# Designed miniproteins, single chains, part 69

Each design is a single chain, and the fold is of that chain. pLDDT is the mean over its residues in the fold that is shown.

## One batch from the design tools (miniprotein)

Design m2539
Fold by ESMFold2-Fast:
Structure m2539 (fold): chain A 96 residues (1-96)
Amino acid sequence: MAEKQIDGIIRSLKRVLERTDNPESRKLIEEMIKEAEEMKEKGASVDEVNAFRQKLIEKLEKSPDPVLQRWAQIEKEVDEAFKLINEAIDKIEKER
């Protein structure tokens, strides 16, 4: 499962790399792709993948590139959506 999550992150990074012409942003994304590939090779845990994803979002938010800032915002919205889904599941379990 962790391997599929890291593969998803690598695919997202490669897609963003196609959409930014900013050389500083391209360098940052290439460094993050290499780090993600190293984590995959070493068999990273779900917790390690989640920690990496949070560090990635933080770095994207600090970037002056609007493409990277927009991606960071989308990732935050995804995290909020999963929190709401988990709260809904917990409520359903209490009604069983």
Scores: mean pLDDT 76

Design m2540
Fold by ESMFold2-Fast:
Structure m2540 (fold): chain A 86 residues (1-86)
Amino acid sequence: AVAEAEELVREAERLALEAAKAAHEGDYKKAAELLEEAARLLREAARLLREAGDSPELLERAEALERAARIAEELARKMRKKAEEQ
C-alpha cells in the first residue's frame, strides 16, 4: 500500500513534468489532460495511505497529496480555459 502509493506519486510527478512541457509548447489541451490524470493518481495515492493505517505520519502524507491533487486540478482548469481561447 505505501510502496504502491509512492509509485503513483512518482507517476504523477512524471505526468506533471510532461504537462509543463506541453504548456510551454502551447498545447494547453494536452497539459490539462496530463494534469487531470496526475490529480487522479495523487488522490488514489492519498486513499492508499489512509487505508494503510491511522498513524499521524500517514495522515499528514495523505493530506499533502490531497492538497497537491487540488492544485493540479486548478491548474488543469486554467489550461482548459487557455485551450478554449485558442
Scores: mean pLDDT 89

Design m2541
Fold by ESMFold2-Fast:
Structure m2541 (fold): chain A 83 residues (1-83)
Amino acid sequence: LEEAIKYLEKAIEALKEKDGEKAIEYLRKARLAAVSELTKQGKFDVKKEVERLVNEAIIAAGKGDYEKAIEYAEKALKLLKEA
């Protein structure tokens, strides 16, 4: 999960800088890493919720709603750290 956490932290950093393109790139990388690792661990409920939160963050960032995107990304980060 360390790779997924690192990408999500980089995504939040980019969102705070209002760099939506870079943020979406890191959010996509975080989603891919989280899905792979959580599937290997059999944590399917956590996987589903992390995917949902990261997808919502991508949508919000795409709309320029960086504050909402940060909220969703931080919720996903908390779940990954507790997994």
Scores: mean pLDDT 87

Design m2542
Fold by ESMFold2-Fast:
Structure m2542 (fold): chain A 68 residues (1-68)
Amino acid sequence: SEEYQRAADAAEEALLKGGVPEEQARRAGLRAFRAIQHGEDILEALLSVPGVDEEQAREAAEAARKTL
């Protein structure tokens, strides 16, 4: 789960760089972690957080996948 945590952290960092507020970025990172852990879609998990748009979610999902 260390690899999964690093991937989730990469997604959160990408969201912060994309202008997502800290609270929303943190929640999206936690949802990304759970999605990775359960074999669910990372992009859908990120998009499920209010305040995360499609472009921000795509960049964050890509960052997470590159870390895995």
Scores: mean pLDDT 86

Design m2543
Fold by ESMFold2-Fast:
Structure m2543 (fold): chain A 84 residues (1-84)
Amino acid sequence: DAAVRAQIEAMGQQAADALGQSRVQGMYMTAQLAAFVGDQVGEEQMQQGLDGLSQLDPQAKAGVDQAKKDFDDKKRAAEAAAAA
């Protein structure tokens, strides 16, 4: 959903401005927030938000990739716990 992506991007911009950090650092924090929100909003929408962020700045890609990995690892652990 485009509205969810816009909200995540706005949160990232606010975080960058509030902390006085570089845009790249703000985008990394937004990717972390998007991964967290994915647990409640939906995996598909979270992945779309992260993909948008990685297209804006190549330096943010490593942070986005790590956030995606953390989300996948968390999901896999939850599925394993539910199956046990």
Scores: mean pLDDT 62

Design m2544
Fold by ESMFold2-Fast:
Structure m2544 (fold): chain A 55 residues (1-55)
Amino acid sequence: SFVVELDDGEVVEVPYDRLEQIQILESNGTVEPGVRVKFKLKDEEEYHYGVILGV
């Protein structure tokens, strides 16, 4: 799993098996702490935005 602080200040843990899509919002970024991301879960229709706190 990875931990994200959402743009609204909520901290959530995302299991990899629930992750449908993840996009790095910085042009040379990877999935690592401090990087801003856009992601979608398999059981939700909406995208979420936040900063990775841990992987």
Scores: mean pLDDT 77

Design m2545
Fold by ESMFold2-Fast:
Structure m2545 (fold): chain A 58 residues (1-58)
Amino acid sequence: DEEELRRLEEEILRELGFSDAEIEEIFAARENSPSSFTPAQKRLLEAMAERAKAYEAA
């Protein structure tokens, strides 16, 4: 169920230290084509990848 997966992703992103506003921006970025990403969305996606990698390594 897509709604259940979204809820779990929100919880993980909060655990990684993202705010509700940043989580909404990440989800908005995921619905956009790569050419449509704003600089802020690109930075958030990069931050998400780095934090997830660090979290898994810990």
Scores: mean pLDDT 72

Design m2546
Fold by ESMFold2-Fast:
Structure m2546 (fold): chain A 62 residues (1-62)
Amino acid sequence: SVEAGQLLQQGTDAYLAGNLEEARRLFSQAASLDPRLLPHLASVLRDLGRDDEAAALEEQWR
């Protein structure tokens, strides 16, 4: 959706700025609208050291 794409872009901008927790929030919102975006959320969770949460998400999309 347009909304998911906008949240993905905002999350990517936050990620590139080093605002990992803000990126996580935005990617989480984007993934809630479009589950195909779950890999972006998993990636930022790993960068935050939250590997167990990232692995659990990876099980959901295969």
Scores: mean pLDDT 85

Design m2547
Fold by ESMFold2-Fast:
Structure m2547 (fold): chain A 58 residues (1-58)
Amino acid sequence: AALDAEAARAAGAAAARAGKTAEESDQNGVYMASLGATGEAAAAGGRGAAEAMKERGF
């Protein structure tokens, strides 16, 4: 759902800002999708992490 995707995106961004890698944040999203979360939520998590990494100058 759109709300789930937005929440996942925010979580991915927060993880990246906490010093986690974009890949690590994305893998957490993929793992959650395998447990019943949507693929859209997993993809949104990765996008949020990527955006946060750009803000950090990567």
Scores: mean pLDDT 58

Design m2548
Fold by ESMFold2-Fast:
Structure m2548 (fold): chain A 93 residues (1-93)
Amino acid sequence: MDSLSQAANDLSTTMRNTGDYLDTVRGDTDTSQNLYNSSDIVQRFNDNGHPRTALFVGGQAFQRTGDIMDSRGDTQTSQRLRQQSDRYFQIAG
């Protein structure tokens, strides 16, 4: 697997793990389901040979989730999600 495809796979997994955290630790089932759906979209783009697009889609999903967490007063989770978003945008180019 090329490095971009591997990064997109890692992103998809990280999105599912973040969804699990939001559901189980924070009780935010709606935001969790949105991350699972975005993870599936990321995986589909990667599987179809579009790892850069997968990374941009996942980065956007993390940024949006960070904004939602910030609006709910969870500044720490928001900052972590925004940093993850920036990292994946950087990997995408």
Scores: mean pLDDT 84

Design m2549
Fold by ESMFold2-Fast:
Structure m2549 (fold): chain A 65 residues (1-65)
Amino acid sequence: SKEELIEQARRHFDLAVEALRAGDVASAVSHYNEAVKLLEESGIPQEEQDKLIYEASERLERVAA
């Protein structure tokens, strides 16, 4: 369902954050890309996708700082 795809995307964003904290940039990029793909597959409006991506990017930037 749409909700399941969004939940999977959020999980992949969480995994990207944890990978980046561990210094695994390759895994962080892989999980981030999978999350974005899942949001596209969910079919939610672009504005909602952008909000979720922005939230994840903010979390990733806090780790990188």
Scores: mean pLDDT 88

Design m2551
Fold by ESMFold2-Fast:
Structure m2551 (fold): chain A 74 residues (1-74)
Amino acid sequence: GSLADVLRLFRRFDTDGDGTLSAAELRELLRSLGYDPSDAEVQALIDRFDADGDGTLDFTEFMQLYSALTNPRP
């Protein structure tokens, strides 16, 4: 998809409009895409892509996660 499609998806689940996704918001976003991640799996994804270490994903970090999810083969 285009960057605009990814941005629209991010903004839909960024309920507070602060430009970040919490673990809870990320879990609901992943569920909307047909995944059913555990809390531990969501935390592992955040730990993997959270460059700032604040426990949330900004749009740039989310784009990296989304790209990884849409590429099943490295």
Scores: mean pLDDT 76

Design m2552
Fold by ESMFold2-Fast:
Structure m2552 (fold): chain A 76 residues (1-76)
Amino acid sequence: MTLSLKEFVEEAIKLIEEFLEKHSELLTPEEKARLEKVLELLKKYIDNPESLSEEEQNELLAVYSRISRLLAELEK
């Protein structure tokens, strides 16, 4: 990636928070809980993003990509 892990984590937090704020009514309770859990994980690692495991980094990338795609489709 071209961004540092810290910059990526900060961008992901902002993206997820904005999605929950603007589009939470479009989410199932399970989807909302998943995003909130990912936010808690990211906030834990904001000062030490290198402590993210490979599995946690992959989950973050998957969530980030999914939200970005959903926003591109729903917000025109």
Scores: mean pLDDT 71

Design m2553
Fold by ESMFold2-Fast:
Structure m2553 (fold): chain A 55 residues (1-55)
Amino acid sequence: SLERDKELNEQSLKNGEEMLKAAEELGGASPEFLERLKKAIEQLKENLKKVEEEL
């Protein structure tokens, strides 16, 4: 269901944002890793927006 898809995307987004915050706070993460993580977060935001538009 769209409601379940929204919930799963919200959980994934929260986890991704927490990982990014931890990586930025600790330092030492490669620029490539940070870029990939940011792109993944952007993709999750786009997916969530599409699901919300369909609800």
Scores: mean pLDDT 80

Design m2554
Fold by ESMFold2-Fast:
Structure m2554 (fold): chain A 65 residues (1-65)
Amino acid sequence: SSTLEEIKRLLEEVAAIEKEIASLQKQLAQETDPSKRDAIQKKIAELQARLEALKAEIEKLLASM
């Protein structure tokens, strides 16, 4: 099923984004510069928004099966 193949691809993207968020959270915990902290927090927020959109798309595809 092309839908199953698309879901697998989206799950791989989810895993990659979760790993990137975890890495950025670790960087944020060690960062003392306020401007760099702001930049990291912004990247985390953008990735979290992307993650929510991907999870919603996966749910939509699963509901269509």
Scores: mean pLDDT 89

Design m2555
Fold by ESMFold2-Fast:
Structure m2555 (fold): chain A 98 residues (1-98)
Amino acid sequence: MDEEFEKIKEESIKKTRELAREMAEQRGLDPELAAQVAEALASYFIDLIYKRIKKMVENGEISEEEALKLFKEEADRVSKIAAEWGVTVAELAQRFGE
């Protein structure tokens, strides 16, 4: 269980970082700032989701197979949201100056 979740987490964080960079670059924003913010947010929320799902499995609420599927779906959702927030922070930094 833990190894499969770690793999999903690492893959999702990588995708989040890449997506945030691409979106920021296309908009003429700081891609590294966008990527750093997106990575931090994705890591934080994916860890919260993992703890929640692990507790559901331990309490017998869902199976390990259902947990893995749910974690993949939630991690993908978080990746998209975190990337958007990273771009928003880069927009604010450009607008107000560093």
Scores: mean pLDDT 85

Design m2556
Fold by ESMFold2-Fast:
Structure m2556 (fold): chain A 82 residues (1-82)
Amino acid sequence: MSREERRKEAEEALEAAEELIEEAEKNLEHPKLALQKLIGAKVLLATARALGEGDKEIEKRVEELEKRIEEVEKKIEEVIKK
């Protein structure tokens, strides 16, 4: 694949991961469903990271979304504890 094609696929994976994170945030009242969405997002971020290897902008976006997943996981844990 060309560098441009790899970047496009990485961006598509990032967008899909972001959508799953948003779905998890909307479904905090269903913690098992929210966790499943975050697992899907993690898989997509791993794909984006592999495709975007050496692209600092893609790597930074992966890191930002990984932090967002961690924040959502903490919110889910708080809901479960209630």
Scores: mean pLDDT 83

Design m2557
Fold by ESMFold2-Fast:
Structure m2557 (fold): chain A 67 residues (1-67)
Amino acid sequence: SLEEIKAALEKLPDKVRVKVNGVDLGWLSKEDVIAFVEGLVKAGHKVTVKISLENGVPVVEIRVEPP
């Protein structure tokens, strides 16, 4: 659920590495990532979020599909 995704993202450091549909967007704030995911879900997109630690870096991988 969106609430579960938001709760997981809130546990991350202030800056995270972000990938969207395999495209590396670089470093973003966790607040910007939460707002982005929330906006996509509210717009009707199917969103899957994977959080991982890659070589000591917190990575948020977002998969977005059309409504």
Scores: mean pLDDT 84

Design m2558
Fold by ESMFold2-Fast:
Structure m2558 (fold): chain A 58 residues (1-58)
Amino acid sequence: SSEILEEMEKKEKEILEETKKRIAELEKENAPVTKIVAVGVEGVGRVVDVRLEARKEI
């Protein structure tokens, strides 16, 4: 339904913003590039999970 799609998009944006913020904090701490990449990959995985959850509810 349209409600599920809207909630999915909102959650995706929230995850992306959180991931960006976390990466910025790691950059401030001069963290290794490998750790920054790992956080980015985790963010992408969370977005995929949100999409899969939305599709199960349809």
Scores: mean pLDDT 79

Design m2559
Fold by ESMFold2-Fast:
Structure m2559 (fold): chain A 56 residues (1-56)
Amino acid sequence: SMEEAEALARALGISLSTAESIVRAIEEGDEVALRVAAHDLGVSVEEIRRVYEEAR
């Protein structure tokens, strides 16, 4: 989980705490939280999921 959060933080240019919240949303299947995060960051949900999967 920490490795995925660090990868997201670096790839998206966000804080580690924000990345940890996104990792939690993915792991819990919170599609609403994930879509909100994607919109706020100006990226797609698919891009977030790709970074997460590549870090595993």
Scores: mean pLDDT 83

Design m2560
Fold by ESMFold2-Fast:
Structure m2560 (fold): chain A 65 residues (1-65)
Amino acid sequence: SLEELLEAEREAARELAERMIEEARAGKASLEEVIGAMILAGSVGDDELVKRLKEAADEAEKRKA
């Protein structure tokens, strides 16, 4: 069903977001990768994940130069 599909997409977005947060904190994720995960999290309506990814993106920007 559409509901099951949306739930699966939300779970996949969450897994990707958690990986990107960890990789950003370890300095291994690019800003583009974190932003991509943030867009995906936003598309599935997970505002808390978007906020956490924005924090990770800010950390990545501070390390850029």
Scores: mean pLDDT 77

Design m2561
Fold by ESMFold2-Fast:
Structure m2561 (fold): chain A 94 residues (1-94)
Amino acid sequence: SEAEEHLTKGVEAYKKGDYEEAIKHFEKAIAASPEDSTLYASASLNLGLAYYKLGDYEKARDYFERARESAKKSGDTILEKIAEENLKKAEKEL
C-alpha cells in the first residue's frame, strides 16, 4: 500500500540518520492510513522517534500520544506499550 511504502522509506531514511527525510515519509504514511489502523500507529510512533532524535521533544510527545491512541483503537497492545514508554521518555526531556 501507499502507506506501507512510505513507512518503509521513512525507516530507511531514519536508519541513515536523514531524520528530516524520514519525517516527510512518515507524514505521508500517516496521511495514507486510517487513524484506527496499525500502520497509522506505527507511522506516528516512528515520526515521534524522528522528532526525538532532532531534539523536538514537544512534537515527539504529541506523536507518541497519537501513536498510543491509534494502537489502542487497532488493538495492538504491544505498540501501545512502546508508544507509552517513549511518551514518558519525551516528557522527561520537557
Scores: mean pLDDT 88

Design m2562
Fold by ESMFold2-Fast:
Structure m2562 (fold): chain A 63 residues (1-63)
Amino acid sequence: MEELARRLAEQWGISLEAARRIVEAVARRLGEEEAERVLRAALAGDPEARETVARILEEAEGA
């Protein structure tokens, strides 16, 4: 998961702290195994995976 956070920070131009919060939020919603798969797909440019991550973050901030 730390590797995914680093890659998110680099690709999305965000801080490592922000990337770690994203990884944690997705893992809490989907479970660790599914979160890893979805985050890897989003990093690979999958639009459905990116939309899933965005929705989880929007819900986490809105709640």
Scores: mean pLDDT 80

Design m2563
Fold by ESMFold2-Fast:
Structure m2563 (fold): chain A 58 residues (1-58)
Amino acid sequence: SREERRRRILEALADADRPLTASELAERTGLSQSTVRRLLDELVAEGRLRREGRRYSL
């Protein structure tokens, strides 16, 4: 589901020791880069993630 994919992104960032790019998140979650970029944009718009340049963090 979409909610499960969003959770995978959040879990990957929580487990990371550094901010991650969309490409690194796609690799870690097994999701396509297109899907990851869309979900990252949604999560940033909701205030759940922060974006700095090409990297994302909780």
Scores: mean pLDDT 86

Design m2564
Fold by ESMFold2-Fast:
Structure m2564 (fold): chain A 60 residues (1-60)
Amino acid sequence: VSQEELDQAIGDIVLAVAIALIRSGHEVTEEEVRKLTSGLPEDLQKEIIERVKAERERAA
């Protein structure tokens, strides 16, 4: 398994959990998502943060 595949899998898991928490009425901050994704490539981290922000706005 390549590092890119592992990074994508980690990103997918973080995103899925964050979206599930937001839809369940839990607060998920941009700072928390950034911390959880700090080991991922910058572009992937930014993509995940933007998607979480969009879901937060939709849930509000």
Scores: mean pLDDT 79

Design m2565
Fold by ESMFold2-Fast:
Structure m2565 (fold): chain A 68 residues (1-68)
Amino acid sequence: SRAEEAFQRGLEYREKALASTGEEALKYYEKAGDYLLLSLILDPDNEEARALAEEVGRRARELKKQLE
């Protein structure tokens, strides 16, 4: 489904973010968050997508503070 595709893309970008540093990692966290939120919009009962969206959002905000 479109929701599952968005969720898988979110997981992929989260893995890329965790393997990267600096501005590159921030861009991957932002991509991960976008796809995880899209997955949650399409399937609001996906508790894993909600938890991961919150996690990558938190990580992106902390990393942005360090870079700004």
Scores: mean pLDDT 87

Design m2566
Fold by ESMFold2-Fast:
Structure m2566 (fold): chain A 99 residues (1-99)
Amino acid sequence: DDSELQRALELIREALEEERDKIIETSNLSPEEIEKLDKVVEGVLAALERDREAALLAARLLEKSDDVGKREIVATLINGYERGDILGTLKGSIKNRNS
């Protein structure tokens, strides 16, 4: 097994689950909306299991981020998943922050 990839996926899962829980707590979602959110979280993790470069980049960004930065990275992962390009979306997010 790729221990580095597994560690990265565990860190990403924790960040995704934390944001999911905050959305559920604050947004008063219906059971159908919660199911859709859970499906997105599972979809992001499944995509990252097949894209080692994206998973390692996301984990590295999460490890160096405060709470605000972690939320932004989670939003970037979800947006990238919905667009079908997590790695490109992560790289684009980094380029926009370089002054």
Scores: mean pLDDT 81

Design m2567
Fold by ESMFold2-Fast:
Structure m2567 (fold): chain A 99 residues (1-99)
Amino acid sequence: SSDPEELKKLEIEETASFALMSLAIAKRLARKGDFEGAIEGVELALKNVEELGKISEKKELIEKAKEALEKARRAAEEGDAEEAIKYLEEAGKYLSEVE
């Protein structure tokens, strides 16, 4: 509807969903050893988390998700699939709580 509170809730839910989809893609690519693709997925998730930070009041969860994503990116840059997946799963847990 045209209610500002409802529109903001939908924007938060949609932005969080895009971040979670990017995480799922990054995790899948990391499992395949496609670290360049995994890094691109993490960067897209980080962009959506930055946008989420502008509209959500759950700042601590967003900051924890961002920190986990940056750790996942570093692990992917080092070619460590296990560590990258671990931090992607951690970021996903924080993002699921932003609803």
Scores: mean pLDDT 87

Design m2568
Fold by ESMFold2-Fast:
Structure m2568 (fold): chain A 103 residues (1-103)
Amino acid sequence: MEKIKALEEQLAKDPSDAEIWNRLGVQYYKNKEYEKAAEYFQKALSLDPSNAVAWYNLGRVYYKQGKYEQARQYAQQSIDLSTRNGDVVTLDLGQSLLDYINS
């Protein structure tokens, strides 16, 4: 269980840490604050565009907002990156999201 306040304090000390931005996005997603979650995932991706997990997280935010075409695009980007990197866990997550969007 990650606390938003603790992550925001870490971010104030190192605003270039893409993983802290991604973790903040996950926390806002859990709170159903999808627009804020998307902003934080976009910031994480601006710092590390090869982060397959952040692409997956952005995809699931757009899925929750009913933006299915963008959700598919972000899920596919996550699948493509995780395939190249051999990240089978993120590949499975991206594929599952794509299957939910297509059902």
Scores: mean pLDDT 85

Design m2569
Fold by ESMFold2-Fast:
Structure m2569 (fold): chain A 81 residues (1-81)
Amino acid sequence: SAVDVLLEELERRKETASPEEQAALDMAMMLVESMRAHGVTDLDAIRAVIEAAVRKHVKDPELAARVIAILREATERAKAA
């Protein structure tokens, strides 16, 4: 599924991420799995919720911007699959 591609892409991005980016991506992946468990499979809705969570919980704006960029790239790749 598109959600599975999103999770695979996020996990792959964690392999080259900084420890701080890895923590934020772990949070993002947990949110994706939680939303899927509740029947949410719309990638735009998933992305919007995770971007809001990243902006709220990641205090460093440059780190937040990098994580959001990874999330957006992963989401576009999942949509193209």
Scores: mean pLDDT 85

Design m2570
Fold by ESMFold2-Fast:
Structure m2570 (fold): chain A 62 residues (1-62)
Amino acid sequence: MELDIKAVGLTLRAVGYELEGNYEEAIKDYKEAIDLEKASPNPDQRFIEHLEKKLKELEKKA
């Protein structure tokens, strides 16, 4: 699989935090997911770009 399953799991948890209005915890999980995907043998660049855009949106709210 091209996606890191742990990075996907962190992303889903981050979405949960975002829906609850817990932007600080969402930001932490998105950052960890980005770092984990970048460290994978086959980084999904589109996934990374999506998470980076999401992170920028949340940083404006926190």
Scores: mean pLDDT 78

Design m2571
Fold by ESMFold2-Fast:
Structure m2571 (fold): chain A 60 residues (1-60)
Amino acid sequence: MVTVTLKFKNYQKVIAATLQLIGDLPDATITLEGDTLTVTVSDDPAKLELLSQFKQQFGA
C-alpha cells in the first residue's frame, strides 16, 4: 500500500478535493487533518495518477 500526503493552502479546496477523492477512490483510506489530506491506496498506478491529478488541480 502507498500513503500520500496532500497539503492544501485553502481549507475550502481541501473539502472539495476530499469529496472528489471519495467519489474517484472509494476504497482509499482518507484522513483529513486541518489543511492536510492523508490518503492510503493500493500500489495501483491508476490510483496514484488520480492522486497526482487532484494535487495539481487543487494546488496542493
Scores: mean pLDDT 73

Design m2572
Fold by ESMFold2-Fast:
Structure m2572 (fold): chain A 67 residues (1-67)
Amino acid sequence: PTVELEFVSGGVDDPAVVYRIVRISPSFTLADLARLFGVSQRALIEANGIRDPNRLTVGSELTIPRP
């Protein structure tokens, strides 16, 4: 499973970085995203207000909290 992300904002001084989903495999999950960035699924859910973690959408912005 693959995801293609576009950097939007966030530097070393920011508590999180923001990416836009440009392309995503239907088999790519929140667990895969958590593993990719070294953060917990809970942290991703909380940072993004994700209600359905299995429905990541092209064009959506993802806030990735720093570990």
Scores: mean pLDDT 74

Design m2573
Fold by ESMFold2-Fast:
Structure m2573 (fold): chain A 56 residues (1-56)
Amino acid sequence: REEAERAIREAVRAVEEKAGKENAEQVERYLRTVERTRGPEAALEVARGILDSLAA
């Protein structure tokens, strides 16, 4: 759960840095929806996937 929170915050910051605030806000809403509907482990996996995509 704590790792999911950190990954979500890190992914949102990375999106803001690369794609701007508007896209970061959309990504945050999406990740929070995943956390609510599928749980923190699913949100962690999605957030890590976003970070990996931005690093590539």
Scores: mean pLDDT 80

Design m2574
Fold by ESMFold2-Fast:
Structure m2574 (fold): chain A 92 residues (1-92)
Amino acid sequence: RAEELRRRAEELFREGLRAYAAGDYEKAAELFREAARLLLEAAEETEDPKERLLLEAQAYSLLGYAYRLAGDEEKAKEYFEKAKKLYEEAEA
């Protein structure tokens, strides 16, 4: 199940990158948000603590980019800081 969620998140992320390249920032933000949701769901299904932290960090990074594309820089910064802390925790 977690592998299926990660695969779907990866597909949505690639679609988001294509939307971004096409200048469709609203669609890119929506796709990044949906990818982040699936990554957080995969993290909940994951029993490995380090893998869970990495999935959560990746999800919050995508939320940061989604908020930035939507013009909410304050929320973007908040999510990037959350992602950074989770990456640091996973490296411990």
Scores: mean pLDDT 85

Design m2575
Fold by ESMFold2-Fast:
Structure m2575 (fold): chain A 108 residues (1-108)
Amino acid sequence: SVKITQTPKEVKAKEGEKVTFNITASKDVGTKVEWYKQKEGKPPELLIKDVSTLAPGVDSRISASGSGTNFSLTIEKVKKEDEATYYVKDTSEDPPTYSNGTKLTIEE
């Protein structure tokens, strides 16, 4: 089984700042990395598939990259609507493995 560690666990950012989330996998996961956004009380939203491919309708301020065991998601010029928990789903194994995620809060 793959273990996914995501850092930081929480980010408090001001509107307009750049935020980056990082993951480290316990072994090579290839291209089977998906990034999700989940707002409180709402279903998860797919942001990125295959490490770096933006899902349809996802804001162009969002980008992702990585290879092997190290991957990242970046949000440029964060907005209030970006407040959510962000996490990774690794589909290289069955069942899929999830990261513990990062909670993003936008400061007043």
Scores: mean pLDDT 86

